# Ledger of designs, part 10: designed miniproteins, single chains, continued (3)

Each design is a single chain, and the fold is of that chain. pLDDT is the mean over its residues in the fold that is shown.

## One batch from the design tools (miniprotein)

Design m8319
Fold by ESMFold2-Fast:
Structure m8319 (fold): chain A 100 residues (1-100)
Amino acid sequence: SLEEAERIARGVAKAMNAAKSDLLRQEMAESAAEWAIKQGVRVVEILVKQAAEVSDSVGEAFVRATKKIDPEIGKKAEKVYKETMARLREEAERAAREAA
């Protein structure tokens, strides 16, 4: 289900965020991207969104990994990444104004 894919994606994103080196994070991203691509574009989009929501660095690593494996799916992942980062920035700016 969509909700199941989101739970798995969130766990993977958190694990990538906890990685102690950029090399380990990229290796985890490549494994996650291969898995997600096999599941379909929708799962790739879910995973990149969850990765970006955890951190910019994790989202970037996942987009880079996806582009390396499949450049066309990678473009779709990059679009979701950029849209997610723009949304998070707007939400943070709104929250900051409401807290002031």
Scores: mean pLDDT 84

Design m8320
Fold by ESMFold2-Fast:
Formats: sequence, C-alpha cells, structure tokens
Structure m8320 (fold): chain A 96 residues (1-96)
Amino acid sequence: SREEAARKVAEILERTYKESVKIAKEAGASEEQAEAVGEAAVRSVYEGVLKGEEYGLAKLREEVSALNIPNVEKVTEKVVELARRSYREIKEVLEK
C-alpha cells in the first residue's frame, strides 16, 4: 500500500540522517556541521529519487566538502555510500 511504502521510506530517511550525523561526529565535526551532513544526505536521497542517483550523490559531495569538517574526504565517501544504499532501498520500496 502507499501508506506502508511511505512508512518504509520515512524509516530509511530517518536512518540515513542518524547514521550520517554519527559518521560526521565520529570524524570530529561540530553538532551544527554533523546536522548539516545529515540534512545533505537526506536531501541527496530525495533528489536521487527525483533526478537520478548520480545527480543526488554529486550534490551530496559538493555540500559535505563545503563544510570544512575534519577528515572531510573520508566523511564524504562514507556518507555518499550510505546515501547510495538508502536510495537503492527506497527505489526497491517504490518499485513494488
């Protein structure tokens, strides 16, 4: 059902936010920077659904690298891989 699909998508997006925040914090990002990374990851997954995976992930790379967080290259790659996984999970939910 549309209701069940919406619930599953919301759960995936919440997990994407929480794990992205955790990745940034573990790298030494401030609370504000970590929240920005989480928001960027969720937005990138949403944009990936609308405009394609690579478009969403390219935007995520741009937004995270602009935040000047410690070990930004490693954080960016971890968050991009998480967002790619989340995008694919959402795509599977929507294609059922």
Scores: mean pLDDT 87

Design m8321
Fold by ESMFold2-Fast:
Structure m8321 (fold): chain A 57 residues (1-57)
Amino acid sequence: SHMEKRRARKKEIVERLKKEGFITDEQAEKLLSTDFPDGVLDRLERELKAYEEGKKK
């Protein structure tokens, strides 16, 4: 469902940001419990992809 896909996407982005050191555990918990626009998720995902591309190159 759309809700499940959105929640899974948010969790994946937040966990990856935490693992890469972009956010703290406290910030990750706050983000997971907070409802925010898809544009915020899009921005966070873009930042993560930029970091991953930098590591690949």
Scores: mean pLDDT 74

Design m8322
Fold by ESMFold2-Fast:
Structure m8322 (fold): chain A 103 residues (1-103)
Amino acid sequence: APLSESPAGRELLRALHEAGRAFNAGDYEEAVRILEEAAERLREVDPVEAARALVARGELLAAAGDYEEARRALEEAARLAEAAGTPEGAALAADARARAAAL
């Protein structure tokens, strides 16, 4: 489903935009924190959207050269997405694992 169609998806979209602005302003730590806080808030409400926040966090960490932290974030995203037990979660888990393996 499009991110804008659910409350959890809209919260994730807002967090992604805010993190992107912080990263573009040179505030890397703030960008990572925004995505960590979004993932924590979404974890019990919508674990697939929480996993998407962790994938975005992993990609920011990789862009900054923090490959070990990036791999951990992507592996956590994969576990969380898979635990949702949905086809969307399974696809996201596979994507997150592939991204981690490419680091």
Scores: mean pLDDT 87

Design m8323
Fold by ESMFold2-Fast:
Structure m8323 (fold): chain A 86 residues (1-86)
Amino acid sequence: SMSKEEIFAQLQKAADQVAFLTEMLKLIEAPQDVLDKAEQLQKQVGEAVKKAKENPDDIDVLQQALKTAQQNLDQMRQLIKDIKKK
């Protein structure tokens, strides 16, 4: 249902948001375990982006990369919410 262009746009947006949130966590001096988790999530999103760029005509690869990026972004958002509760 989604075009390749739309998938790449959403994938890049997710990657940009994860990078922004990771830098924000560093700026507020989040605990080291939180920073380690954020960097792990950012690395997984980066790997998904790389795989998508290496397989730009494979719709299944693009959809899986987008799903991975969105799941990691959701985990990043949850990580931030959990910090705000303390």
Scores: mean pLDDT 87

Design m8324
Fold by ESMFold2-Fast:
Formats: sequence, C-alpha cells, structure tokens
Structure m8324 (fold): chain A 83 residues (1-83)
Amino acid sequence: KRELLHEAAVYATAGDVWDIAARVAEEMGDLKTAIEAYENARDLYEKALELARQAGATPEEISEIEKRLEDVKKRLDELKAKA
C-alpha cells in the first residue's frame, strides 16, 4: 500500500533526525539529552519497521531500517552503561 510505504519513510526520516541530534548531544557530552534523543530515534524506527513490513517493503528496505534500529539500540546500551 502506497500510503503505508510513505508513512514508513516519514517515520524512518524522523528517526534519522533524532539519531543525528543524539550523536551531536553525545559529542557535546550531554549524555542525558543523547539518551533521550536515541530513545526517540528507536521508537520512530520501530514504527517505521512495523509500517514497512505491513506495506510489503522489500527485504532490502526492511534490512536497512533494522540496521538503523540495531545501531541506535547498541548506542543506547553503551550510553546507559556510562551514565
């Protein structure tokens, strides 16, 4: 469904924006803001992944979102360990 693919793309893009914001906060030493931003990115990528699967996105498209989600989750675990 075209609408679900578009929605998935919107959520994935929003996740990308929060991921960038989180990385900037992390580089500035603001661990609390970085954690919050990565949590937002995680939630948005999870929504994008759900919508992409429902829309019948290609395995490659799904894997790209899964990789971004996995990277954010790993970063969150690392930051929470040092916060």
Scores: mean pLDDT 84

Design m8325
Fold by ESMFold2-Fast:
Structure m8325 (fold): chain A 104 residues (1-104)
Amino acid sequence: AMKKYYVKVRLEYELLSGEFKADLTYGGTDALGLPVTSGEFKDDANYRLVDLRIEEVSEEEQPLGIKGEGKAGEKVTLDITFKVDPEELERLRAREAAMRAAKA
């Protein structure tokens, strides 16, 4: 059986237009291990991911959710708790390492 992990991440986006606010139950990840909502939290014309930090990894069950808010011209911080398999966790760690390398 595939082991599951509960992961707490902090994502920081540069918001280019509008406002963002989320307080949602999370249910899945994309191919990069990033949280998916009705819209994806990723780099695009309106949002640019500028930081990704893994805060906690646990085998114990945690409430799933997404919390965050921001306005145009400011950084949007999202605190996300979600469930991943080992492959998804490895992809998430690789993304964090790539973000750190880009800032060095």
Scores: mean pLDDT 66

Design m8326
Fold by ESMFold2-Fast:
Structure m8326 (fold): chain A 55 residues (1-55)
Amino acid sequence: MSSDLLDAFLEALQAGQEDLAEKLARELPQSEHPLVLHLAREAGLEDLAELLEQM
């Protein structure tokens, strides 16, 4: 599991690419789940944040 996945997730969030961000978040380890949830909420992507909460 590479840092590239987290970087790609952050880029997807900044671009508002919710579907891409969801795919990348699903491939991140479960230990990163709180971080990706926090980042999605910080970006204001509430639908994505709700999906990530279900992971």
Scores: mean pLDDT 76

Design m8327
Fold by ESMFold2-Fast:
Structure m8327 (fold): chain A 85 residues (1-85)
Amino acid sequence: SARAEELEREVAEAVERARAARAAGRLEEAARLYRRAMEAAVELGRELGLSEEELRLIAAVGLAEALVAAGVPLEEALAAARAFY
């Protein structure tokens, strides 16, 4: 659908911007952009008819990426994602 294509572009753009922000040391901006990518990815999953378990996994992965981008240690980020999953 046109909405799915729009959401795919939104995820890609948010991830690219998040990586650029992280590389520039803008950790707060990077975390916000990864969170935006996560929200768009969950919405894309719903448009594609993914299960609630699959949507939870997408959200968990996105949360872990956002936390790591914000400077949270990988172990703590994974623990938070595990609690979400």
Scores: mean pLDDT 82

Design m8328
Fold by ESMFold2-Fast:
Structure m8328 (fold): chain A 83 residues (1-83)
Amino acid sequence: MAAEKNARLVASMERNARELVDKGRQAVAEGASPALLEAIARQLEGGRQTFLSSKSLMPEERAKELAEQLDAAAREAREAAAA
């Protein structure tokens, strides 16, 4: 029961992270406003922090991989906002 619930939570978190990364990259590609790109970067940074604090729910390696993906997307959005 608990393990199944944790697996569903982890899967949901992974889907949410992927959707956020995709939305951020789409906004960069479409030349979204600096304000929108900054807002997306903040959401990506928040997601990264969540995965770093959730390493007890999933293998540390997986949490690190997801955090790195979110960090990369946040950096990309911030660079686009600054341009």
Scores: mean pLDDT 78

Design m8329
Fold by ESMFold2-Fast:
Structure m8329 (fold): chain A 66 residues (1-66)
Amino acid sequence: DEFKKKLLGEVNAAVDEAKEKGALTPEVEEEVGKLVDQMLNAKTEEEQKKLANQALELIEKAIKES
């Protein structure tokens, strides 16, 4: 699904930025992975977008707190 691929791409780009900045802890990686798994199993685009946004916010917070 192109929509899921786009959302996954956005989250993966944010994860890569967090890794580059040393902000990706095992705890953040685990929580993001959980949200991505939930997103991929979500039945509606609205739920997928919500879960992707939660993952992005978690990553942004981790980067900011580094």
Scores: mean pLDDT 82

Design m8330
Fold by ESMFold2-Fast:
Structure m8330 (fold): chain A 94 residues (1-94)
Amino acid sequence: SLLEEVLKKLKEILKAEPEKAKELVNKMVEEIAELLHTEGSEEVKKIVEIFLEAIQKVAEKHGFGTEAKNEEEEMELLREVLEEAIRLLEEELK
């Protein structure tokens, strides 16, 4: 399933070095955007919903907009979003 494929990609990104992880995330976002325009399936919509929920939870935890702009902190936040997205996808696949 598409959900299982995205889960596998997220786990691979999480194991990558920070610079490579950022490139892989950008590529994955572009692929998901293309699928939304081409297919519009329930699975694609669910993936987008999961990512938005993961971003929201991490943003609420860290209080975005009150912190200093630091690239190292941005990479750490990205990893937290990936970990939360993995957790949510694994719950959906039960």
Scores: mean pLDDT 74

Design m8331
Fold by ESMFold2-Fast:
Structure m8331 (fold): chain A 83 residues (1-83)
Amino acid sequence: MEIIEALRKGTKEGAREAAELIAELQAAGESLPESYLEEAEEAYLSMSPEAQAVFENTMAARVAEAAGDAEAAAEFRAKAEAA
């Protein structure tokens, strides 16, 4: 699965890619296995603070988009781009 590989890159691009992939799976009603979540957490914790900020803000933007909150989504997208 591409999410762990994207996170393990440790880059801002990898962080954004991983967040988008996780959001797509959540939108499809898919759940990640618990063992996979442990691997993802380790990869996330190994990233730079800037990459972590990109990941968190991209995830928050996708959650806001799913909830129909366009203002919050735009704000989180801007924060991800600024990191």
Scores: mean pLDDT 77

Design m8332
Fold by ESMFold2-Fast:
Structure m8332 (fold): chain A 100 residues (1-100)
Amino acid sequence: GMEEIKKLIEKAIEYIEKFKKETDLSEEVNKFLDEVIEKLREMLSLSLEEMLKTAKELQKKVLDKLAELRRKGAPSEHLALFTTLGIAAQEIIELAEKEL
């Protein structure tokens, strides 16, 4: 249900905040993660249709950033983070699609 989607989004925010606290991330990565957190927070107030659309847009941004960081030879720790975020976005998408 909608409550399950909201809990998943809240857990994603908590995961990112914890990772930022426990991992030495570049300023560029930290700023991008702050944008991701803000988008996830915005999604909590959206309709299912708008939430799905936003989640798909967020997944594309995360995967594009992962590709950019990989080309630049970013630390494996940063690449692992962005891979995990892409998976989390996919889980939100699948749960939202199931609810529609």
Scores: mean pLDDT 85

Design m8333
Fold by ESMFold2-Fast:
Structure m8333 (fold): chain A 92 residues (1-92)
Amino acid sequence: SALGLALAGGVLALLAGLVAIRGGPAGLAAGIAGVLAGIGAIFLAEKLKNAVEAGVAALSGGIAALAGGLAAGSPLAVALGLAGAALGAAAA
């Protein structure tokens, strides 16, 4: 289940990052970081089967997307980023 948690966390971080990017320029850099870390988490979980590294990537991506959501004023990006970070932390 650790790989499943890391995958779910990575997907949520990716989605949160995309929502933060759409919230405007204040969330752009952090949203992009969330997207890239979410993609990295999915790659680490699916291709490398490394739950700890994938979990850390999902946690980092979720936190970045959360920060982007706060900067952009997007409660959806905040909620998705927090959920992604929590699942990533549980996997790590």
Scores: mean pLDDT 76

Design m8334
Fold by ESMFold2-Fast:
Structure m8334 (fold): chain A 79 residues (1-79)
Amino acid sequence: SSELEALAESAATFIAQALADRTEPLTFTEVLPISLEEAEELARLTAEKLAARGLEVLDVRLEPIGDSTRLTLTVRRAA
């Protein structure tokens, strides 16, 4: 959806900025008011946008929290 694409773009931009001058992996965690299925799609879209920026997703963890989903991504600069 356009909303998930906007979230993925925002996430990718934030993550890229955080990793601008770093080589070590960083872990990012956020609780989002979306379903597990939507969070899986968001993670895929974010990974694609990060790959275009020279970053790779090492790990993805999704956890349901009531009507929300905790999304955790571990990201580093691609070798």
Scores: mean pLDDT 87

Design m8335
Fold by ESMFold2-Fast:
Structure m8335 (fold): chain A 100 residues (1-100)
Amino acid sequence: MEKLLEETRKKAHELISQLKDPEAAERAREIVDDSLERMREALKKKDITTAAITAVGTTMALMGLGEDYPEDRDILNQLALEVLRGGDRMVKLAEEELKK
């Protein structure tokens, strides 16, 4: 779980480094880092529902940021999908661990 979370963070930060607008990059980083920490705490408590909702909410926030920064929209959409995919993998791993 922790390794999957760190891999998702690393991929997210690589995409953030490609953003052209420094304000978009800072806002995206804050959204990603806050959301990954919330997911980490939820998964520690085996609260799969909160982890899943956090991943979806983060995806919506990053896609919404693309409306404010249209030049970076494609990268922000890629970032949103990367966070969603990471969250999906973490949720599925947690569900398998709960099956014993």
Scores: mean pLDDT 82

Design m8336
Fold by ESMFold2-Fast:
Structure m8336 (fold): chain A 119 residues (1-119)
Amino acid sequence: SIKEQLEEAKELYKKLSELIEKGDFEKAIELVREALEKPLLVAIVAAKYAIEEDLELSQEDVAKAVGRVIEGIGLLIDLELLEEGKKVTATEEEIELAKAVKELEEFIKKLKEEREKKK
């Protein structure tokens, strides 16, 4: 379910942040690698975290991460077009997924701002 993916994605972001704060980069990289193979919302958070924190991933894992971010951006563009009253060919499920990506982006942004205040 999209709701279960969203909750798993939020918990993954928190756990990754905790591991990086502890200096446990090896475990953070392992979790990112595992999460990149999971459903889209979980994979997007792992990808975004790895890219933003410049984690030492293999070339293959970097390519996977970039691909997942591109998928998320596409969904957000469709949602913005729909919100502007434009017609899109997206399904109801794709729109629900896009809304979940937007909620996830807002959640990540909030946690990132809180983290920056600690530095």
Scores: mean pLDDT 79

Design m8337
Fold by ESMFold2-Fast:
Structure m8337 (fold): chain A 97 residues (1-97)
Amino acid sequence: GELSEEVAEAIRELTRAVLKHAEDVAKAIGLVLAAIGDAYGVAMAAEKGDKEKAEEYLRRLEETARRAVELSGSEEVREAARRLVEAVRKFLKENGL
C-alpha cells in the first residue's frame, strides 16, 4: 500500500524533529526507521482489511512516538509525533478500519 500524503508528511516532520533534538543520533535513526516500518505495516494491513494487524502496528507506532518524545524532550517532536499518530488513525478510518 501507498502511504497517504498526510502520513508521508507526518513521517518526514517526525524524522526532522527527532534528528534535530536527539542527544544520540543512532537512537534517533532507530526510532525514525521503526516509525516508518510501523506506518507501512499499518498501510499494508489496511489494504488486506486486516483490522487486528493494523491496530497492532498502530500500537507499535504510538510506542515508538512516545520513545521519540522521551529521547528529545522537545515540543516540536511531541507535536510531530502527535500528528503522525493522528494521520495514521485518520488513514485507518478512511479505509473502513
Scores: mean pLDDT 81

Design m8338
Fold by ESMFold2-Fast:
Order: sequence, then C-alpha cells, then structure tokens
Structure m8338 (fold): chain A 58 residues (1-58)
Amino acid sequence: MEVESVDISVVRTESGTYVASATLTYDDGTKEVVIARAETAEEAREEVEKKVKEVIEK
C-alpha cells in the first residue's frame, strides 16, 4: 500500500514537553497514526518524521 498523504501536527503539553502526531492516509482510504514525544517542538517533529519514514519504507 502506498501512502497518499501525511498530516503532521505538534502540540505543547502542560508539562512543557511536545507531542507530534502524524496521520498517514493510504491509497485504499485506511488511516494510521504515529506519535512521538520530545522536549522541543523540533525534536518531536524530527522523531515523528523518522517514524513516518520507517512506516513508508516498511
């Protein structure tokens, strides 16, 4: 299955950490969510992008 779109969002938690979530939409309409947590928004985004790449490459 090929990934058709990826939507990434990053939110700050009350504890001062960041959570990045990526929603992958496949060509059959199936959706998958991957999440990463880090101390900075940049690190959270980097970690979730790394996970997305691993999912796409299987």
Scores: mean pLDDT 80

Design m8339
Fold by ESMFold2-Fast:
Structure m8339 (fold): chain A 75 residues (1-75)
Amino acid sequence: EDEKLLEELLKKYEEAGITLNLSDVERKQLVERYKKRKELAPAEAEADRWIREHPVSSFEEYVRLYEELVARRKA
């Protein structure tokens, strides 16, 4: 399940023209963070759109951007 979810996430980024160079640990963290934030679906859609317009090359950059957008939706 997690492997399939990771594959789907990486495919979405690849289709958007975003290249992510992730270690095995970072790939697991990406899946875990996605699952945790899935409950915040409205903010997730906004974050995905933002990432498409602002390509990221690191997992930490993605996390910071996503958390900021999620926080703004709750305000």
Scores: mean pLDDT 63

Design m8340
Fold by ESMFold2-Fast:
Structure m8340 (fold): chain A 92 residues (1-92)
Amino acid sequence: SEQIEQLRKQLQQAVLLSVGYSIRAIGYVIEKDYEGAIKSLQDSIGYLQQARDIAQQLASLGDKTAPATLAQLDADIASLQKRLDDLKKKLS
């Protein structure tokens, strides 16, 4: 359906934005700007949470790929949350 295709495009865009912010966080760590790295990881997590909300909408519409996408997004969010927590410990 056109609605499923539109949501899939929105999901892909949210994931790409998350990746971009995750890469920026690496750059900030290299520069020893841990506050910048923390903010970029928070933005990255925010976009994955947006992607998760879109994936839940896709699941509700019967998209057969959505359960696997949700599982992957949950794993990726957990991984980024751990990286965020580890960086915050460096500032304490």
Scores: mean pLDDT 91

Design m8341
Fold by ESMFold2-Fast:
Structure m8341 (fold): chain A 95 residues (1-95)
Amino acid sequence: SRSDLITDTLKSLVTSLADTLTSMVNQGKENDAKSIFNHFLGYLRRVARTLAVEDPEALREVIEHVRELAEELSKTNPFVAKLLQELADSLEDAA
């Protein structure tokens, strides 16, 4: 369905972002990771506001996926886990 395509695309985008942030933090580039995260946070909040109206089910599934990624990383990379929690909270606030 359209919702499935939107959900899968956004989940993939968030997973790629999480992987990029994790790689940067593992290289000691925490400030660069935070800067990249902050840049995308604004754009993702705008996407979430649109989805809250057009496809609230897709938004819900994306938020759940972000929280699952944060939990997975909580033990191995707490810095990235905290950024993902901030992302999930921001997406929920946009709804």
Scores: mean pLDDT 86

Design m8342
Fold by ESMFold2-Fast:
Structure m8342 (fold): chain A 88 residues (1-88)
Amino acid sequence: MTLEERELPDVESLEAFKERIKELLPGLEAGGVAIDEKGVVKPEEKKEKIEKELEKLKEEYDLDFLKLTARVTSSNATVYAYAIKPPE
């Protein structure tokens, strides 16, 4: 899976943030969980868990916005993380 960030100007370590997002996605590459282009997690029973972890990351890194979206084909799913820090 691939991570794409929009803007993280004051994140202490961009690499650490990417690793945190990657840790939220275990099993997605194995087809256990999918995220659609609107950021909806499937199956529904895993949605709440993923959303709670995203909220924790949003608070930990002081982000105004954090969302995962995916583009799904018959052969793979690419997950994109969109993160925006609030202006000072």
Scores: mean pLDDT 51

Design m8343
Fold by ESMFold2-Fast:
Structure m8343 (fold): chain A 75 residues (1-75)
Amino acid sequence: MKEIKAILVKADGSEKEVRVLADREIKKNERVKYELDGEIKEGIAMSSSKDEKVVVVEMEREVKELEKAVNAVMG
């Protein structure tokens, strides 16, 4: 398996350099796995690995759970 440098765009709009785990070239709109803070997460590739810079968007599922937790504390 090959590590590809990518820019992760998080749901809050912040950018972070991550490593995408791939055995081949990444295609636009492909679901990819990346390592962040020792965890393997999934995102959607917004660009091809043929470009110098690969952009991955974080899947927003976890953001919904964070919003629920914040609203529960503010009761």
Scores: mean pLDDT 66

Design m8344
Fold by ESMFold2-Fast:
Structure m8344 (fold): chain A 67 residues (1-67)
Amino acid sequence: SAEDAAKAAIEAGKKGDAGGATLGLLQAASQKDAESLIRAAKEILETSKNEEAKEYGRNALKLAEKL
């Protein structure tokens, strides 16, 4: 589900796994659930210490505007 993908993205971001974070964000986006995508992106931006994961979070917020 989009919620499960969002949770996976957040956990990957916390661990500094930028690839896992982007995969989870893309899975949430594929289900066109803007609310789950926005939630995951914001939490990655707040909790991740990885700059690449934060960049993916910022891009996900821009993508959510189109959903």
Scores: mean pLDDT 79

Design m8345
Fold by ESMFold2-Fast:
Structure m8345 (fold): chain A 76 residues (1-76)
Amino acid sequence: KVTISDTADITATDPNAVSALIPEELRTPENFQKLRDWAESKGLEADAKPGKYLVVTAKTKEEAEKILQELLSLLL
């Protein structure tokens, strides 16, 4: 699951969740939609509402980190 959130609190409670701060200059509606479209294209549940953190949860922490890295690379 891919979400954009104002907090990274889920990473404190879910050992398989990872997060990264989205740089303020990249927090645009276009970038949020781009993240959602990519996630949906990979069969992942996505929530593209505005927020400060990109949060990924998966079956394993390694899988979540891989998804997070791919999503961040779309913004660079």
Scores: mean pLDDT 75

Design m8346
Fold by ESMFold2-Fast:
Structure m8346 (fold): chain A 82 residues (1-82)
Amino acid sequence: MAGAEGNRKGAEAAKKGDVEKAVEYAREGRLRAEEEGDTRGALAAGVGEGLIRIALGVGKITGESAAEIAAKAAEASAEWAE
C-alpha cells in the first residue's frame, strides 16, 4: 500500500531527525496512493503530511520535538493506510 509505505519511510526519516525528508516521504506516498486509486492510503498520507507541517509551522518546535511529532504522525497515518 503506497500510502502506508510512504508514511513508514517518513516515520523512519523522522526518527533519524530528518523531518523535511519525512514530509517528502509522506507526500510521495500520498501522490502514489492517488495514482494507484488507494483512496484510504492517500487520505492517511495526506493527514500525516498535514500534521507534520502544522507541528513544524505552529509553536516554534525545536528540531528534536519536531522529529518526535513527525514520527508519531507518520506512524499513526501508516496504521490508518492499511
Scores: mean pLDDT 64

Design m8347
Fold by ESMFold2-Fast:
Structure m8347 (fold): chain A 80 residues (1-80)
Amino acid sequence: GVEQVKEAIKYLEEGDYEKARELAEKALKSKDIYVRQVALGILYYIDGDYEKAKFYAKLALKSKDPEVREAAKRLLELIE
């Protein structure tokens, strides 16, 4: 869920791409489409596809959940 994408972004910021990938892959099983979009953005970021990472992060900004929007914003800041 939301906690998994929040922790995944924390590990991205720390440079631990293995932990970030594991948590993002778990978050793909979420029923919340916006959580899955942040997770896809994280996975594309790890693979160096910054255009797709940015695309999915921007889609997740449409979430009504402020924690999902914050996670998406943090991911966008890493892409800069």
Scores: mean pLDDT 89

Design m8348
Fold by ESMFold2-Fast:
Structure m8348 (fold): chain A 93 residues (1-93)
Amino acid sequence: KEELIARARELLARGERNAEEAVRLAEEGGDPKKVEQLRRQAISDAGAAVMLLRGAGASEAEIEAAEARLAEIDERSQEAVKKAKELAEKKEK
């Protein structure tokens, strides 16, 4: 049980780092495809973390907190993808 919860926390932290990197790369005008890859990895990791917490019988509060963090990761990384695409379009003008 403790090992699964610890793994879930690691995955959630990794998802957050990938989302942060996606935002940073988008702000720097980086490759939109790389930003999309970071978003997919962030959502996959955070989603897996939520599933592991549920399977391990974590507290309702911890599961809700993880779901809230997943939603934040999803929103932030989606905005990063939009920004990266917008900046890439501006470079062609």
Scores: mean pLDDT 84

Design m8349
Fold by ESMFold2-Fast:
Structure m8349 (fold): chain A 70 residues (1-70)
Amino acid sequence: MEIEWGVRKIDENRYIVVATARGVTSDEDEEAARKAVIEQLEKEGYKVDEVRTIYRHDGEAVLMSLAEKK
């Protein structure tokens, strides 16, 4: 599974994160992708409230989160 990250700053401490995960062919893969997104954002000092799957099709999933950086 490969994950590409896109982060857009919306104010001083808030960011919209969009992640595209490839190789997502099952619900288990999708859950693994969400977990990987959360773990990576936490490692980079972000607080994440929710990671949502916006779109999943043909082995690709697009995930979105609102994150805060301290």
Scores: mean pLDDT 78

Design m8350
Fold by ESMFold2-Fast:
Structure m8350 (fold): chain A 87 residues (1-87)
Amino acid sequence: SSEELIEHIERSKKDVLDWLKSFKEKYPEQSEEIDELEKEFEKKVEEILRLAKEDVEKAQKLYEEMGDEVKRKVGQILGKVTALKKA
């Protein structure tokens, strides 16, 4: 249902934001990139939550696509951290 999806997304949003805060504390040199990722994530979640009230299946698909994009960007940041440690 829309309500169940919304509750799931809101809980996941809190968990992801808490994780990104910890990630930023661990890698302060990447704080600007992590802040940009956080802002983009929050904006997309807000858009998906609006869609979840109208089209649950579309909202779920977009949320899954957003999850993949966040993982990709986290991987890029970790790659930069690894490169800096080798320099």
Scores: mean pLDDT 80

Design m8351
Fold by ESMFold2-Fast:
Structure m8351 (fold): chain A 61 residues (1-61)
Amino acid sequence: SRARLASALRTLLTQDPESAAEGVGALITRESGDEALGQRAKELALQDPEGTLRALAAEAE
């Protein structure tokens, strides 16, 4: 379920944003098949974790 991935990402972003950013990018790229979205999510995770979650909600929903 994609909802589970969003929850896991939220936890990772709060624990270690740098490490989570790389994982977020890979997960989004695999889910959507769009590396551009993955790269943007990785950047947002480093700058604004909340923004990253908002982008994930739009994709997962």
Scores: mean pLDDT 68

Design m8352
Fold by ESMFold2-Fast:
Structure m8352 (fold): chain A 72 residues (1-72)
Amino acid sequence: SMSRDRGARAVLTAARSIADAAEKAGKFDLAREVLERARELVRRIREDPSVTELQALAEAGKIVDEGVERIE
């Protein structure tokens, strides 16, 4: 559905942003970890109809907040 696609895209966009910042900071393990977690979250969003867009957006926000803290 379009709602699920928006949630998945938000997670991927957040993860890509944090991974790029982590790589620029030399934190390649963090970049890999974030991208792997995002890939698993996107799989769950696409395969599990019980996952809501709001939950996906909350996970995207968490990726940004935790990623920024771990990079800084």
Scores: mean pLDDT 83

